Designed miniproteins, single chains, continued (3). Designs and how they scored, part 55

Each design is a single chain, and the fold is of that chain. pLDDT is the mean over its residues in the fold that is shown.

## One batch from the design tools (miniprotein)

Design m10024
Fold by ESMFold2-Fast:
Structure m10024 (fold): chain A 102 residues (1-102)
Amino acid sequence: DTLRAQYEAAREVGRQVADALLALGAPEEVAELVRAMEGADLPEFEARLARLRALGYLLGARFEGEGLLLPDGRVAQLVTLELLDPAGVPRTVTVVVLLPAP
């Protein structure tokens, strides 16, 4: 399953980016926000995204493609986050976000 492979890869990269942010001196809250975005619904994702932006760690976010319709009517959407680490270096992480039925 291509989507499952993308999901597993995104989750692993998200963990690695969160751990790298902590190692570079980011607050634990920032790492937890990054980890918690994987599999979040849209309101939770938007709240966490707003908090990352307020803390100065979010440069941008983009939705990748059209998403996958799930059996329950929700859409699994890949989202690429552009983050700024404490050293001022951009980092990217891709997560799966659950959008409501259209």
Scores: mean pLDDT 76

Design m10026
Fold by ESMFold2-Fast:
Structure m10026 (fold): chain A 63 residues (1-63)
Amino acid sequence: MKEADEYEKKGEKAFKEGNYIEAAKYYAKAVQGYAAALGESHPKVGAVGKKLKEAQEKAAAAK
């Protein structure tokens, strides 16, 4: 879980900086880590998964 927490923080920082591609990469790693530690159905996985989807959508729109 510590790795996933750090990836979530890195994703949030990148997202705030407008670096949506980097944010999506970190959120994807955080989702994978939380799912492995807590299970795919855990609320934490869902919450970070929504952030991942938003970062991916903004990255695609930034072209």
Scores: mean pLDDT 80

Design m10027
Fold by ESMFold2-Fast:
Structure m10027 (fold): chain A 93 residues (1-93)
Amino acid sequence: SAAERKKKEEEKKRVEELKKIAEEYYKEAEEAAKELGKLGDEEKAKKLLEEAKKALEEAKKSEDYEEAEKLMKEVARLLALAISLKLAAEAKK
């Protein structure tokens, strides 16, 4: 039906939006990890970026809204962790 086609197009649009959000969170995580590396935690920064990149790549391959949302949230979690580690490293000085 025409209604099923519209629903499928809206789901595709939502999945693409989640992928864009995941890419934005990854860019922020990359910047936070770069600053964390400058503060002396380069190994932790590299590990966080590797995990975030893996989640982003899986999100980009996702065609399912729920899977894309879960992976976007994982990138967001890793961004939050990178920021927290950066703040902790700054406070230690």
Scores: mean pLDDT 81

Design m10028
Fold by ESMFold2-Fast:
Structure m10028 (fold): chain A 73 residues (1-73)
Amino acid sequence: SDLEKAIKYIDEGQKALADGNYEEAIRYFELAIEYARRAIEENKDNPEKKELAEAVLELAERLLEKARELLAK
């Protein structure tokens, strides 16, 4: 599912961050955001899954911001 893909890309992005691969981390978090947005649309009629997808989106957006800050410094 798109939600599973979003979660996998968050995991891959966090691993890239830990390794200092900030550009790779940014790419993974951008993919996580894309799939999380798709997951929200897929689950618009399922409040629990929509809420989970929205939480995944918020996490991915915060991680993307952190990765961009680390790349800039």
Scores: mean pLDDT 88

Design m10029
Fold by ESMFold2-Fast:
Structure m10029 (fold): chain A 56 residues (1-56)
Amino acid sequence: SAANQEIKALIEEAAKSKDPEKAKELIEKAVRLAEQTFGPVAGLVARAEAERALAA
């Protein structure tokens, strides 16, 4: 879906960002979009994926 592509793009942009504040804003935006579209569990999954992407 378009929302899934947007969430993935936000996480990827956060992982590529060298600015920790911008990365955090992008992660929060991805989590919020996931929560609003698919519910609270999707928000938790998006946050976990973002943390994994940033750790790689």
Scores: mean pLDDT 83

Design m10030
Fold by ESMFold2-Fast:
Structure m10030 (fold): chain A 60 residues (1-60)
Amino acid sequence: EWTEELRREVEAAVYVLRGAVYKRLGDYEGAAEAYRKALEIRPDDEGAREALREVEEKLE
């Protein structure tokens, strides 16, 4: 049985993975959007926050 918390963790992990894929492809705008969505689900995810910061630095 899947709890709501577990479901949200999986969804956040999928967005983090999507962000990493976009980052590797050089799509920093797409990566930033994916990491932001992950952080909307898990605001305290330090890894996603750091990845978003790295990507945003490349956009500036």
Scores: mean pLDDT 80

Design m10031
Fold by ESMFold2-Fast:
Structure m10031 (fold): chain A 66 residues (1-66)
Amino acid sequence: KKKVAVVYAATKEAAERAAEGIKKKYGFDEVIALPGATPEEALELAEKIEKETGADVRVAEAVEGR
């Protein structure tokens, strides 16, 4: 079962840093960074990927400043 993570954050830097960390730590097959996305937008993309591919899709928020 393919594992995909969708990471959203207010900035491109925060989203990409979190995506890199998640990829290394949790062994996801694919990690998608969504800078400037809302929780709803990230969830919609995750749902679409799951429906189209049958992958195990997880959504995470990256918080800046920590």
Scores: mean pLDDT 76

Design m10032
Fold by ESMFold2-Fast:
Structure m10032 (fold): chain A 93 residues (1-93)
Amino acid sequence: KQFEIDVHLALAEIALAVGDYDTAIKEAERALSLDPNNPLAHFILGQAYYKKGDYEKAIEYFEKAIELARQNPDYAHLIEPAEKMLEEAKKKL
């Protein structure tokens, strides 16, 4: 289970880095199908939607990523980046 989640998250991050936002969304959604409360998957979805100009969806995913990361110490490192991206997305509305 964890290996499958990690593979989809890694593929989503690579896709995001090369500007393939549709693949990033697809792979992050696959990770969420295995782990619905994964903070990193929500953060990747927020970033992908932000890059696609869907700021309302980006905001929803960043808020959920922050909420979930606050509940899991392994993902505390996502809180500050997600809060910064959340503020940037709000400025675009």
Scores: mean pLDDT 89

Design m10033
Fold by ESMFold2-Fast:
Structure m10033 (fold): chain A 94 residues (1-94)
Amino acid sequence: MEGEAAYLNGDYEKAIKLFEEAAKKGDPRAYVLLARIYLERGEYEKAVQWAEKAVKLNPDNPEAYRLLAEAYTKLGDEEKAKEWKQKADEVMKS
């Protein structure tokens, strides 16, 4: 994907724009990639928003649950971080 090339080159702004376009076109991977980019940029609230959308779109994807757990850990919400980590482990066991 063109967004992945921008991300690998460190152009986060271009990667975000391209992944937002992919998300509008229904690419479920774009939601996970947006959550990851925002997490890496320290924009934890935005990472939560995109990861929650990824979970709703693909509830069987453990990566989206792990991103939520990590984002909540960074926000200092240890209770929610534990809840999402447990859900990620359950999805992986199913």
Scores: mean pLDDT 80

Design m10034
Fold by ESMFold2-Fast:
Structure m10034 (fold): chain A 57 residues (1-57)
Amino acid sequence: LAEKPTRSAKEVLEELAKKAGLTEEELEEMIKKLGPANTAQLLLRKLGVADAPLLPD
C-alpha cells in the first residue's frame, strides 16, 4: 500500500524501523507479511528491548 491515512501504530513502527536502520519500504513489507504486532516485536528485539511489553494498549 502507498501513503494513506496515518495511524499511531504505523508512526511507532516507522520510528522503531528508523532506529533499527531499516528503510520505510522494508518496514511496510514486514507489516504486510507479518502484521504490525509481529513487526513491532521483531524491531524491539533488534533494538535490544527484549523486556518491553508487547501489549502497551
Scores: mean pLDDT 68

Design m10035
Fold by ESMFold2-Fast:
Structure m10035 (fold): chain A 66 residues (1-66)
Amino acid sequence: SAAIRRREEEAKAKMSEEELKVTREIAEKLREIGEKLDEALEEALKENGGKPTLEQFLEKYRKVSE
């Protein structure tokens, strides 16, 4: 039946749109995290002569994340 096939295609298209929306939201959050990590690392490297400890890096990341 053409009506059943049409409903299945509409359901698939709707699922693809929801999946794309979730994928975009995940990509956006990963980008935000990446930018904050890069900023924290650059600050830690600058303040500690290129040799920060993990603790110094995490402290910078915490400040950038606030």
Scores: mean pLDDT 75

Design m10036
Fold by ESMFold2-Fast:
Structure m10036 (fold): chain A 96 residues (1-96)
Amino acid sequence: SEAGERSRRLEEGFVEGLAAEIARYKLDPSEKPRYDAFLAAVRAFSGPEGAEQLRKEAEELADKYLSLSPEETQKLIDEGIRKGDEALAEAERLRA
């Protein structure tokens, strides 16, 4: 269903966005407030239990990102941040 496809796309965007934010602050600790803000936004839509599950999946994905070359890691961070922002914007539209 369209609703099921949207839900899955939102969860994928949240995981990729969280993974990118985790990887970014692990490379630069000054970026942690951006990660904290993104996690708080995901929690607002998914609830605390859902957000914790997505965070665990994102931590595993971030570890994979950080195992790559610096160039590949940066590309995945940039893509994940963009997808995460798109997923949050879509979630806000669905609540309006």
Scores: mean pLDDT 86

Design m10037
Fold by ESMFold2-Fast:
Structure m10037 (fold): chain A 53 residues (1-53)
Amino acid sequence: SMEADKYYWEGLKAFAAGDYEKAIEYFQKALEIDPNYERAKRALEAAKEKLRA
């Protein structure tokens, strides 16, 4: 969906900026709209790993 894509893209921008908490929020919003959004699932996992590193 276009709305899930928008949240996914906002998450990628936050991730690139090093704002991993913000990235997690956006990726979670994308998954609320589209639970099968594999790119967002993988990105969410990566952002969580960065926050714990």
Scores: mean pLDDT 86

Design m10039
Fold by ESMFold2-Fast:
Structure m10039 (fold): chain A 64 residues (1-64)
Amino acid sequence: TKNAEAAAKAGAAGDAAAAGAGSHQMILYEGRGPYTEKALEAGLAGDAAGAAAYAQKASDNGEG
């Protein structure tokens, strides 16, 4: 979804906070999946690359 794509893009740009916020938005409005949860965890931990990777997997898996 657009939220997963935005989170992946933010993480790739090195913005862990934006990547985490995008993952949070996915949980609130589009449902929860294992990759969305891991993207949020990575973003909250300051791991922008991990947040981007999990957000991309969430998008590919149809989460959010």
Scores: mean pLDDT 64

Design m10040
Fold by ESMFold2-Fast:
Structure m10040 (fold): chain A 89 residues (1-89)
Amino acid sequence: MTADELIEKARDALAEGNYEEAVKYAQKALEMDPDNVEAHVLLGLAYLKLGKYEEAIEAFERALSIDPNNPYVQELLEEAKKKLEEKKK
């Protein structure tokens, strides 16, 4: 499979609610293309859905390290940080 095919599988898994499969496909895509912003975003979204907020933050921060002016990823990072703080209460 190409990295793009793995990204499509991760996106499909997220849409179907198969969040653990989405993590698996996003990680495989990143093994092929470590600087793929979309793969880091999909990984972060899957972790966010799984309630793994620390891992979601790390994935979104990595995406922003590659593309720092992405407002969509900035918003997702803020959401993940807010969810983590809510979990600590």
Scores: mean pLDDT 86

Design m10041
Fold by ESMFold2-Fast:
Structure m10041 (fold): chain A 76 residues (1-76)
Amino acid sequence: MEEKKRLEEAKEIIRRFVEDLITGAVKITIAKKLYERKIISEEEYKKLIEEAERLLERANELQAEADEALAYISKA
């Protein structure tokens, strides 16, 4: 197997993990601030939190693969 392909796969896993984790966390933070300031309704707030929770759930599913991929990348 070509090392370049393994590195690309590892980077893709890390990218998905980090993107979902960061986006989920940022969405929760923004949703809370917008709701606190009464800029969004309770329904809009719940929708944003639900979307963020789905992203964090995806990150949790990818965590083991991401940890392995990160260990592989850090050697390169």
Scores: mean pLDDT 80

Design m10042
Fold by ESMFold2-Fast:
Structure m10042 (fold): chain A 80 residues (1-80)
Amino acid sequence: MEEGKKLFEEGKYEEAAKKFEEAIEKDPKDAEAYRNLGEVYEKLGKYEKAAEYYKKAVEIDPSDLEAIENYLKALSKIPK
């Protein structure tokens, strides 16, 4: 998890995605890892994938207001 966040901060988004995918493989209920994957895909301009991962984070933890907000913002950036 921490390695993925460091890669994300360094702008290594594809490598960060792999680390967050590994975190999800170890713990499929890791809402933070799904939210972090959403942030990675948002930085890559892949808003549809970002929305999918943010939605999964919200499904796991519906009390995460940041994930809900990020999900709605990602949806607003998907072409009509």
Scores: mean pLDDT 81

Design m10043
Fold by ESMFold2-Fast:
Structure m10043 (fold): chain A 61 residues (1-61)
Amino acid sequence: SVEELKEAAKLGAELSLAYQKNAPQEELEAIREKLLETLKKVFSEEEAQYVVDRIEESIKK
């Protein structure tokens, strides 16, 4: 649980950095997919997708 949350935080930071670098959609989707997979270990699939969407909205805000 704690390790999964730490990995999710790291992936969220990497996603934010990728957006700042204007990375290709393919790279953004790869990081997003890893983040989603990590969150699914702690949350339900629906909750994990919700969290990913909120993180992306926060980054783009």
Scores: mean pLDDT 80

Design m10044
Fold by ESMFold2-Fast:
Structure m10044 (fold): chain A 55 residues (1-55)
Amino acid sequence: SELEKLKEELKEKAKKVDPSIKSTATPTTSDGKEAPAEVWRKALEKIEASIKAAD
């Protein structure tokens, strides 16, 4: 599914920056539950931008 793909991409890109953040890179809503696909996509874009800026 779309959400599953975004989760995997987020984990891979987060590992590129810092392997220790793999468990904390999961986007969630303010109440701590799993976010919808749109939020996962936005989180992935933010991580990707951070990687490009750092690397």
Scores: mean pLDDT 59

Design m10045
Fold by ESMFold2-Fast:
Structure m10045 (fold): chain A 77 residues (1-77)
Amino acid sequence: MEPLSPTEAAVLRFLLSHPDEAFSASEIAEALGLSQSTVSRALRGLEARGLVVSERVGRTTLYRIAPDVLANGIPNG
């Protein structure tokens, strides 16, 4: 697999530490001390890889670890 960027790796690690929770890009940005735009870009990259899924709640998009990742673990490769 192509390697994750440092920001994508940080965002993925955060979501893996909270596997039963969904977070907005702003919540993740506040938790990691990053800009919301940086986190939003990383989340889009992770979703494109199938590692994260998004859901829309009203006007907010929430992100969580993909169910397949939780069921089978992260591929070692």
Scores: mean pLDDT 78

Design m10046
Fold by ESMFold2-Fast:
Structure m10046 (fold): chain A 69 residues (1-69)
Amino acid sequence: SPLDQALQQMQQLRNDLQRQVQPLRDKMLQYVQNGDTDGLQEYLRQLSGVMRRTNQQLDSLRRQMRQAL
């Protein structure tokens, strides 16, 4: 069903987000402790890209679910 497909896509987005964010989170803590401003800026740039893409896909899935209901 369209709802099942949307749920599977949300689960995939969650898994993709965790896979991308966990190593970045660990790096961010190291950058902060070491005072690595360049590394921190790169981390924030990467995180912003991941969040923007995730929000766009979540919005698309919300529209699909709304139309399927």
Scores: mean pLDDT 79

Design m10047
Fold by ESMFold2-Fast:
Structure m10047 (fold): chain A 81 residues (1-81)
Amino acid sequence: MIIGDPSEKESAEVHYKKGEVYFSLGTEENLKKAAKHYEQAIALDPNYAKAWENLGKVYEALGDYEKAKEYYAKAKELNPE
């Protein structure tokens, strides 16, 4: 399998993990930081279903249910139940 450049792969995963850390802190400012890190993970790997799902959770926690539904739909499209 083609695994790509380690630095590129690490960048997407690192942003995802940073997003999880900020999401766990739960403040409005940290939820916005989590969103930015998940957005960066998605920019590097658009098929990163977990990043789309967690971005949905961030917007749900921020009270933006419309955006949350959009991101959950994208995650489900990439990783169907």
Scores: mean pLDDT 78

Design m10048
Fold by ESMFold2-Fast:
Order: structure tokens, then C-alpha cells, then sequence
Structure m10048 (fold): chain A 74 residues (1-74)
């Protein structure tokens, strides 16, 4: 039960980080893209800890996309 609750809480936290990353990314500056990429990477770690492979893969893909966008604008 405790283990199950921890997984659900972690998944919810991952979704929160993913949502914050989306908002930050929407601001559209180089700094925002870098911050968003870091937030997506954090979401991916949390999803992985929660056993949410799909969530982790999605968040990693988003992190890579925004890191590349930041690099292109530098």
C-alpha cells in the first residue's frame, strides 16, 4: 500500500513538472527553453521512479526538443 501510494504520488508530481515545463516553454526565450528542458528532464526522472515508462519517454523527448531549440537560438 505505501509503495503503491508513493508511485501514484510520484506520477502526479511528474505530471505537475511536465505541466510547468509546458508553461515555461510557451514563453519562447532561450532561457525559458533551457529551463523547460530541465523541468522535462526532472519529470522524466520522476516518471521513471514511478514506473511510468511512457510518461518518462514523452518527457525526455520534450527535453531534447527544447534543448535543441535553445541551442539553435544561441
Amino acid sequence: MEEEIDREVKRALGLIYLGIADIVASRGTVEDYKEAAELYEKAAEIFREAGDVEGSQWALKKAEEYRKKAEELE
Scores: mean pLDDT 83

Design m10049
Fold by ESMFold2-Fast:
Structure m10049 (fold): chain A 59 residues (1-59)
Amino acid sequence: SMSQDLQDVQRRRDNAVRMSSNLNFVRASVQGINDLGYTQLGQQTLNDALSVRQQRLLS
């Protein structure tokens, strides 16, 4: 169902941001979101994870 897919997407998004230091994990999480058909959320997830990664490196 769409609700279950959105819950799966949200879990993948949260995990990608949490694991932002691991770029392979981030890209795998984004691909999982894209494979579910939520490509805009996948792109947003990539941008969010890379932003958090950059802030952690600069801090």
Scores: mean pLDDT 86

Design m10050
Fold by ESMFold2-Fast:
Structure m10050 (fold): chain A 106 residues (1-106)
Amino acid sequence: HMEVRVFLVEDPETGLTKEEAIKALEEQAAYLKERFTSPEDQELIDRAYEEAKKAIEESNKPIAALLVTIREESGPFGKSVTLSITTDNPEARAALAAEVQAWAAA
């Protein structure tokens, strides 16, 4: 089974446009797909990108931070893919760091 976690911070002053945010995610996904070439890894990366893109498209404001993690459990082993966007907004960066710690503790 698959677990999806999404965290997003909006800020009209420091955030990326939807187009800029989507482009950053496309570049991250492409980077990962060049390095993780198994069909399972490729599918997980594609799903992480799709979930991140949905979050951006559903937002009504520029994106100051985004964290998307897709995890697939396989017995004692799990695979996960994380995509993220950060900006120069220190509050958004702090919120994203706190969310990463919370997800790691869960």
Scores: mean pLDDT 81

Design m10051
Fold by ESMFold2-Fast:
Structure m10051 (fold): chain A 76 residues (1-76)
Amino acid sequence: MKVTIEFDDGTKETFDVSTVEGRIGLVLRLIGLEIDTGKEIVITNVATGEVLKLSELLTKAKDGDVYRLELKPRKK
């Protein structure tokens, strides 16, 4: 099951979230961005317009889904 993430810099990365390697790669990529920027990751499904948290992405993702990643200031 492959998911594509579109980043603000125009980079697109595809992860196979049905594999352990793909899940780890996706999580590390996204957590790395949160750590480096200090911002919250917000993910939007480009087909449905649904806004997801990282925790929801791994449970709701479907094969061929494309998500746009946005970085927003953390609200406590």
Scores: mean pLDDT 76

Design m10052
Fold by ESMFold2-Fast:
Structure m10052 (fold): chain A 57 residues (1-57)
Amino acid sequence: EKVIKISKEEIEEFAKKKGISEEEAAKILAKEEADKLNAVLTDVEVSEEGAVGTAVE
């Protein structure tokens, strides 16, 4: 599998530093990591907006 450097420990530390919940920290970190992976993949439908008009969420 791909190398993803987002561990529970990292999420917890980030949440504590920002004063937010672990859930929010996980979302922020996962979002950044996903964006980085998409950039490495290539020019295949790369969009910061995500899937617009595909789902409610």
Scores: mean pLDDT 62

Design m10053
Fold by ESMFold2-Fast:
Structure m10053 (fold): chain A 90 residues (1-90)
Amino acid sequence: KPSEYEFDIEVAYALALISVAIIKIQAEHEKDPEKRQKLMELAEEASRRIDELYQKGLEAAKNGDKETVEKYIEELLRLSREALRKADEI
């Protein structure tokens, strides 16, 4: 039960980190310095928020709080989708 929730939150975290990596790759291949800077700032902000949500979700998982873990998984995936969407708008 607790170990299953820990696995689920770790998988959500890994998927969220892949989204940050994609934005950083977009920044590396961006020729416009202003757009590159905005992409890097977006990646750094998303990374900070992802780490915060992961730590909260991991603590809930260790306590066996399934409902709170599911909430933080949803927030991690939502944040990842929003970050990728914002990157496409830059």
Scores: mean pLDDT 86

Design m10054
Fold by ESMFold2-Fast:
Structure m10054 (fold): chain A 62 residues (1-62)
Amino acid sequence: MIDEKEVDEAMARMTASVLAHLNPEKSPEELAREVRELLSRNGFSEEAIELGVRLARELKER
């Protein structure tokens, strides 16, 4: 059985990837901020939020 925390982390990764794809014009900092705000607003765990924020920055770091 998949733990709820694993589902949160998967959703955080998906959110970061989708937002990065839809917002190619945004800086890594702007994307990371939006990912944090969206996940926080939707009640995600701190671990999931930090994972999503980190992934958003990595996807834009070039």
Scores: mean pLDDT 77

Design m10055
Fold by ESMFold2-Fast:
Structure m10055 (fold): chain A 57 residues (1-57)
Amino acid sequence: MEEEIKRLREELEREGARFAADLNASPTPEQRDAVATAGLARFNELRAEIERLEKEL
């Protein structure tokens, strides 16, 4: 479980870097909004999974 939590935290960090790059590469407001919406959903999903696993410890 600890290894899984570590993996998810590393994934969250990678997704954060990728999200920043995608947002900066989005030339239109529509693309930026789409990236922001998808990114927020993904971050919330990863955070919820990390919290769930932490509660199992």
Scores: mean pLDDT 78

Design m10056
Fold by ESMFold2-Fast:
Structure m10056 (fold): chain A 66 residues (1-66)
Amino acid sequence: AELVLEVRGATPEEAALNAVAQAYKNWDKLTRDAAVAAGRELTRMVAAGETSGVIRAEGTEGVWTP
């Protein structure tokens, strides 16, 4: 199943923490590949200074859409 995380925060770090909290609630639906892909997108978001977006994780790759 696809995991979709809507994330938003006053800072990129807060947005990332919000995404982590959502992933934690849905971790039983999260494959290892999806978790890795979502983590990669969170890292990209923080590095880019993004404060909002959507993370999608489908097993092979997650997609971050600001």
Scores: mean pLDDT 66

Design m10057
Fold by ESMFold2-Fast:
Structure m10057 (fold): chain A 80 residues (1-80)
Amino acid sequence: AKASKEVQEAVLNALVKDKQLTVAQKDFVEAFNNKYGDQVNPGAVIKVIMENPQADNAALAAALKQKFPQVNVDEVLKEA
């Protein structure tokens, strides 16, 4: 099931506090979920990030393109 916005934000903030995510990665995920949240499960996006814990926005975008070819990840990367 899709996690609520509050749960998603709490998870992202906890990962940033634990240094498992950068602030830039959190901002990228929020931009992605805001634009494509109806097309992609936000929990699946978080899983991709957890599989790439130190990835910059370009590496994260490449991983997301592989998992979700139906969305234009490059549009989100330009806005992050």
Scores: mean pLDDT 69

Design m10058
Fold by ESMFold2-Fast:
Structure m10058 (fold): chain A 58 residues (1-58)
Amino acid sequence: GPMAEEGEKLAALGVILGHQGRLEEARRYGEQGVRLLEEAGDSEGAKNARAALEAALA
């Protein structure tokens, strides 16, 4: 649904920003994306998005 789709887009944006070294923005948008996926009931998507975000921030 729209919430899961928005969550996926924000999580992807967070990962891209993390790879660019824009860590504060990456965390803000990535965490918002994970939260939207959790709220949409996409537990697997939220878990995968968080793992990708943590890898990008490492």
Scores: mean pLDDT 87

Design m10059
Fold by ESMFold2-Fast:
Structure m10059 (fold): chain A 86 residues (1-86)
Amino acid sequence: MSPEERRRALEEVRRLIKEALDALFKGDLEKAIEYLRRARELARRAGVSPEIVDALEKAIEAAEKGDVDEALEHLSRAGGLLDGEL
């Protein structure tokens, strides 16, 4: 993957994280999980740190349990770690 392709992938992961946050605040858990799964797969393909992928997986698990507060904590961590790679 080129540096430019990687940067665009990371920007798309950040966009998906924002969409998942918006969905969680609206109580749309189904949409939040969809965006999170897409973010996780794109993050894996972009070769981000395992810690970012782990945080996204934990956010998905929390959302699947209906634990919005836990999902928000893991998403906040994933976003912060991702900003460090941009």
Scores: mean pLDDT 84

Design m10060
Fold by ESMFold2-Fast:
Structure m10060 (fold): chain A 65 residues (1-65)
Amino acid sequence: MSAVELAREAELARLEAELAALDLSPEQRKTFEGLVARLRAARTVEEITALARELRALIDQAKAQ
């Protein structure tokens, strides 16, 4: 498996677990789904890292509510 594939799968697995514990608004859910779709289509480790950081920020924001 490539470094890109490994990084993507690791981030997706972690995010799926955290999503199951969060009560997201419809707007937050739409933003999250868009970022997840981009993460699935990501072609570089840099892109995966940037998208994962954005997703983590959204998760942290949801946890603060």
Scores: mean pLDDT 75

Design m10061
Fold by ESMFold2-Fast:
Structure m10061 (fold): chain A 61 residues (1-61)
Amino acid sequence: SPAVAAVQARVDAAEKALLTQVENDGKKRGLSKEEIEKEKTDVRNQLAAFRDRLVAEVEAA
């Protein structure tokens, strides 16, 4: 579905931007690479759940 593809593309773009912000903020805060990767993993997991819900809602519409 074009609508599903559009939602996925938007979420993917938002994820990339957010991960870049997490890395830059982590570096400014003096976090280790391991701590930054932990925060990135948490963000990815939260966005994956959100993406799945949005895709399901769009497919049901």
Scores: mean pLDDT 83

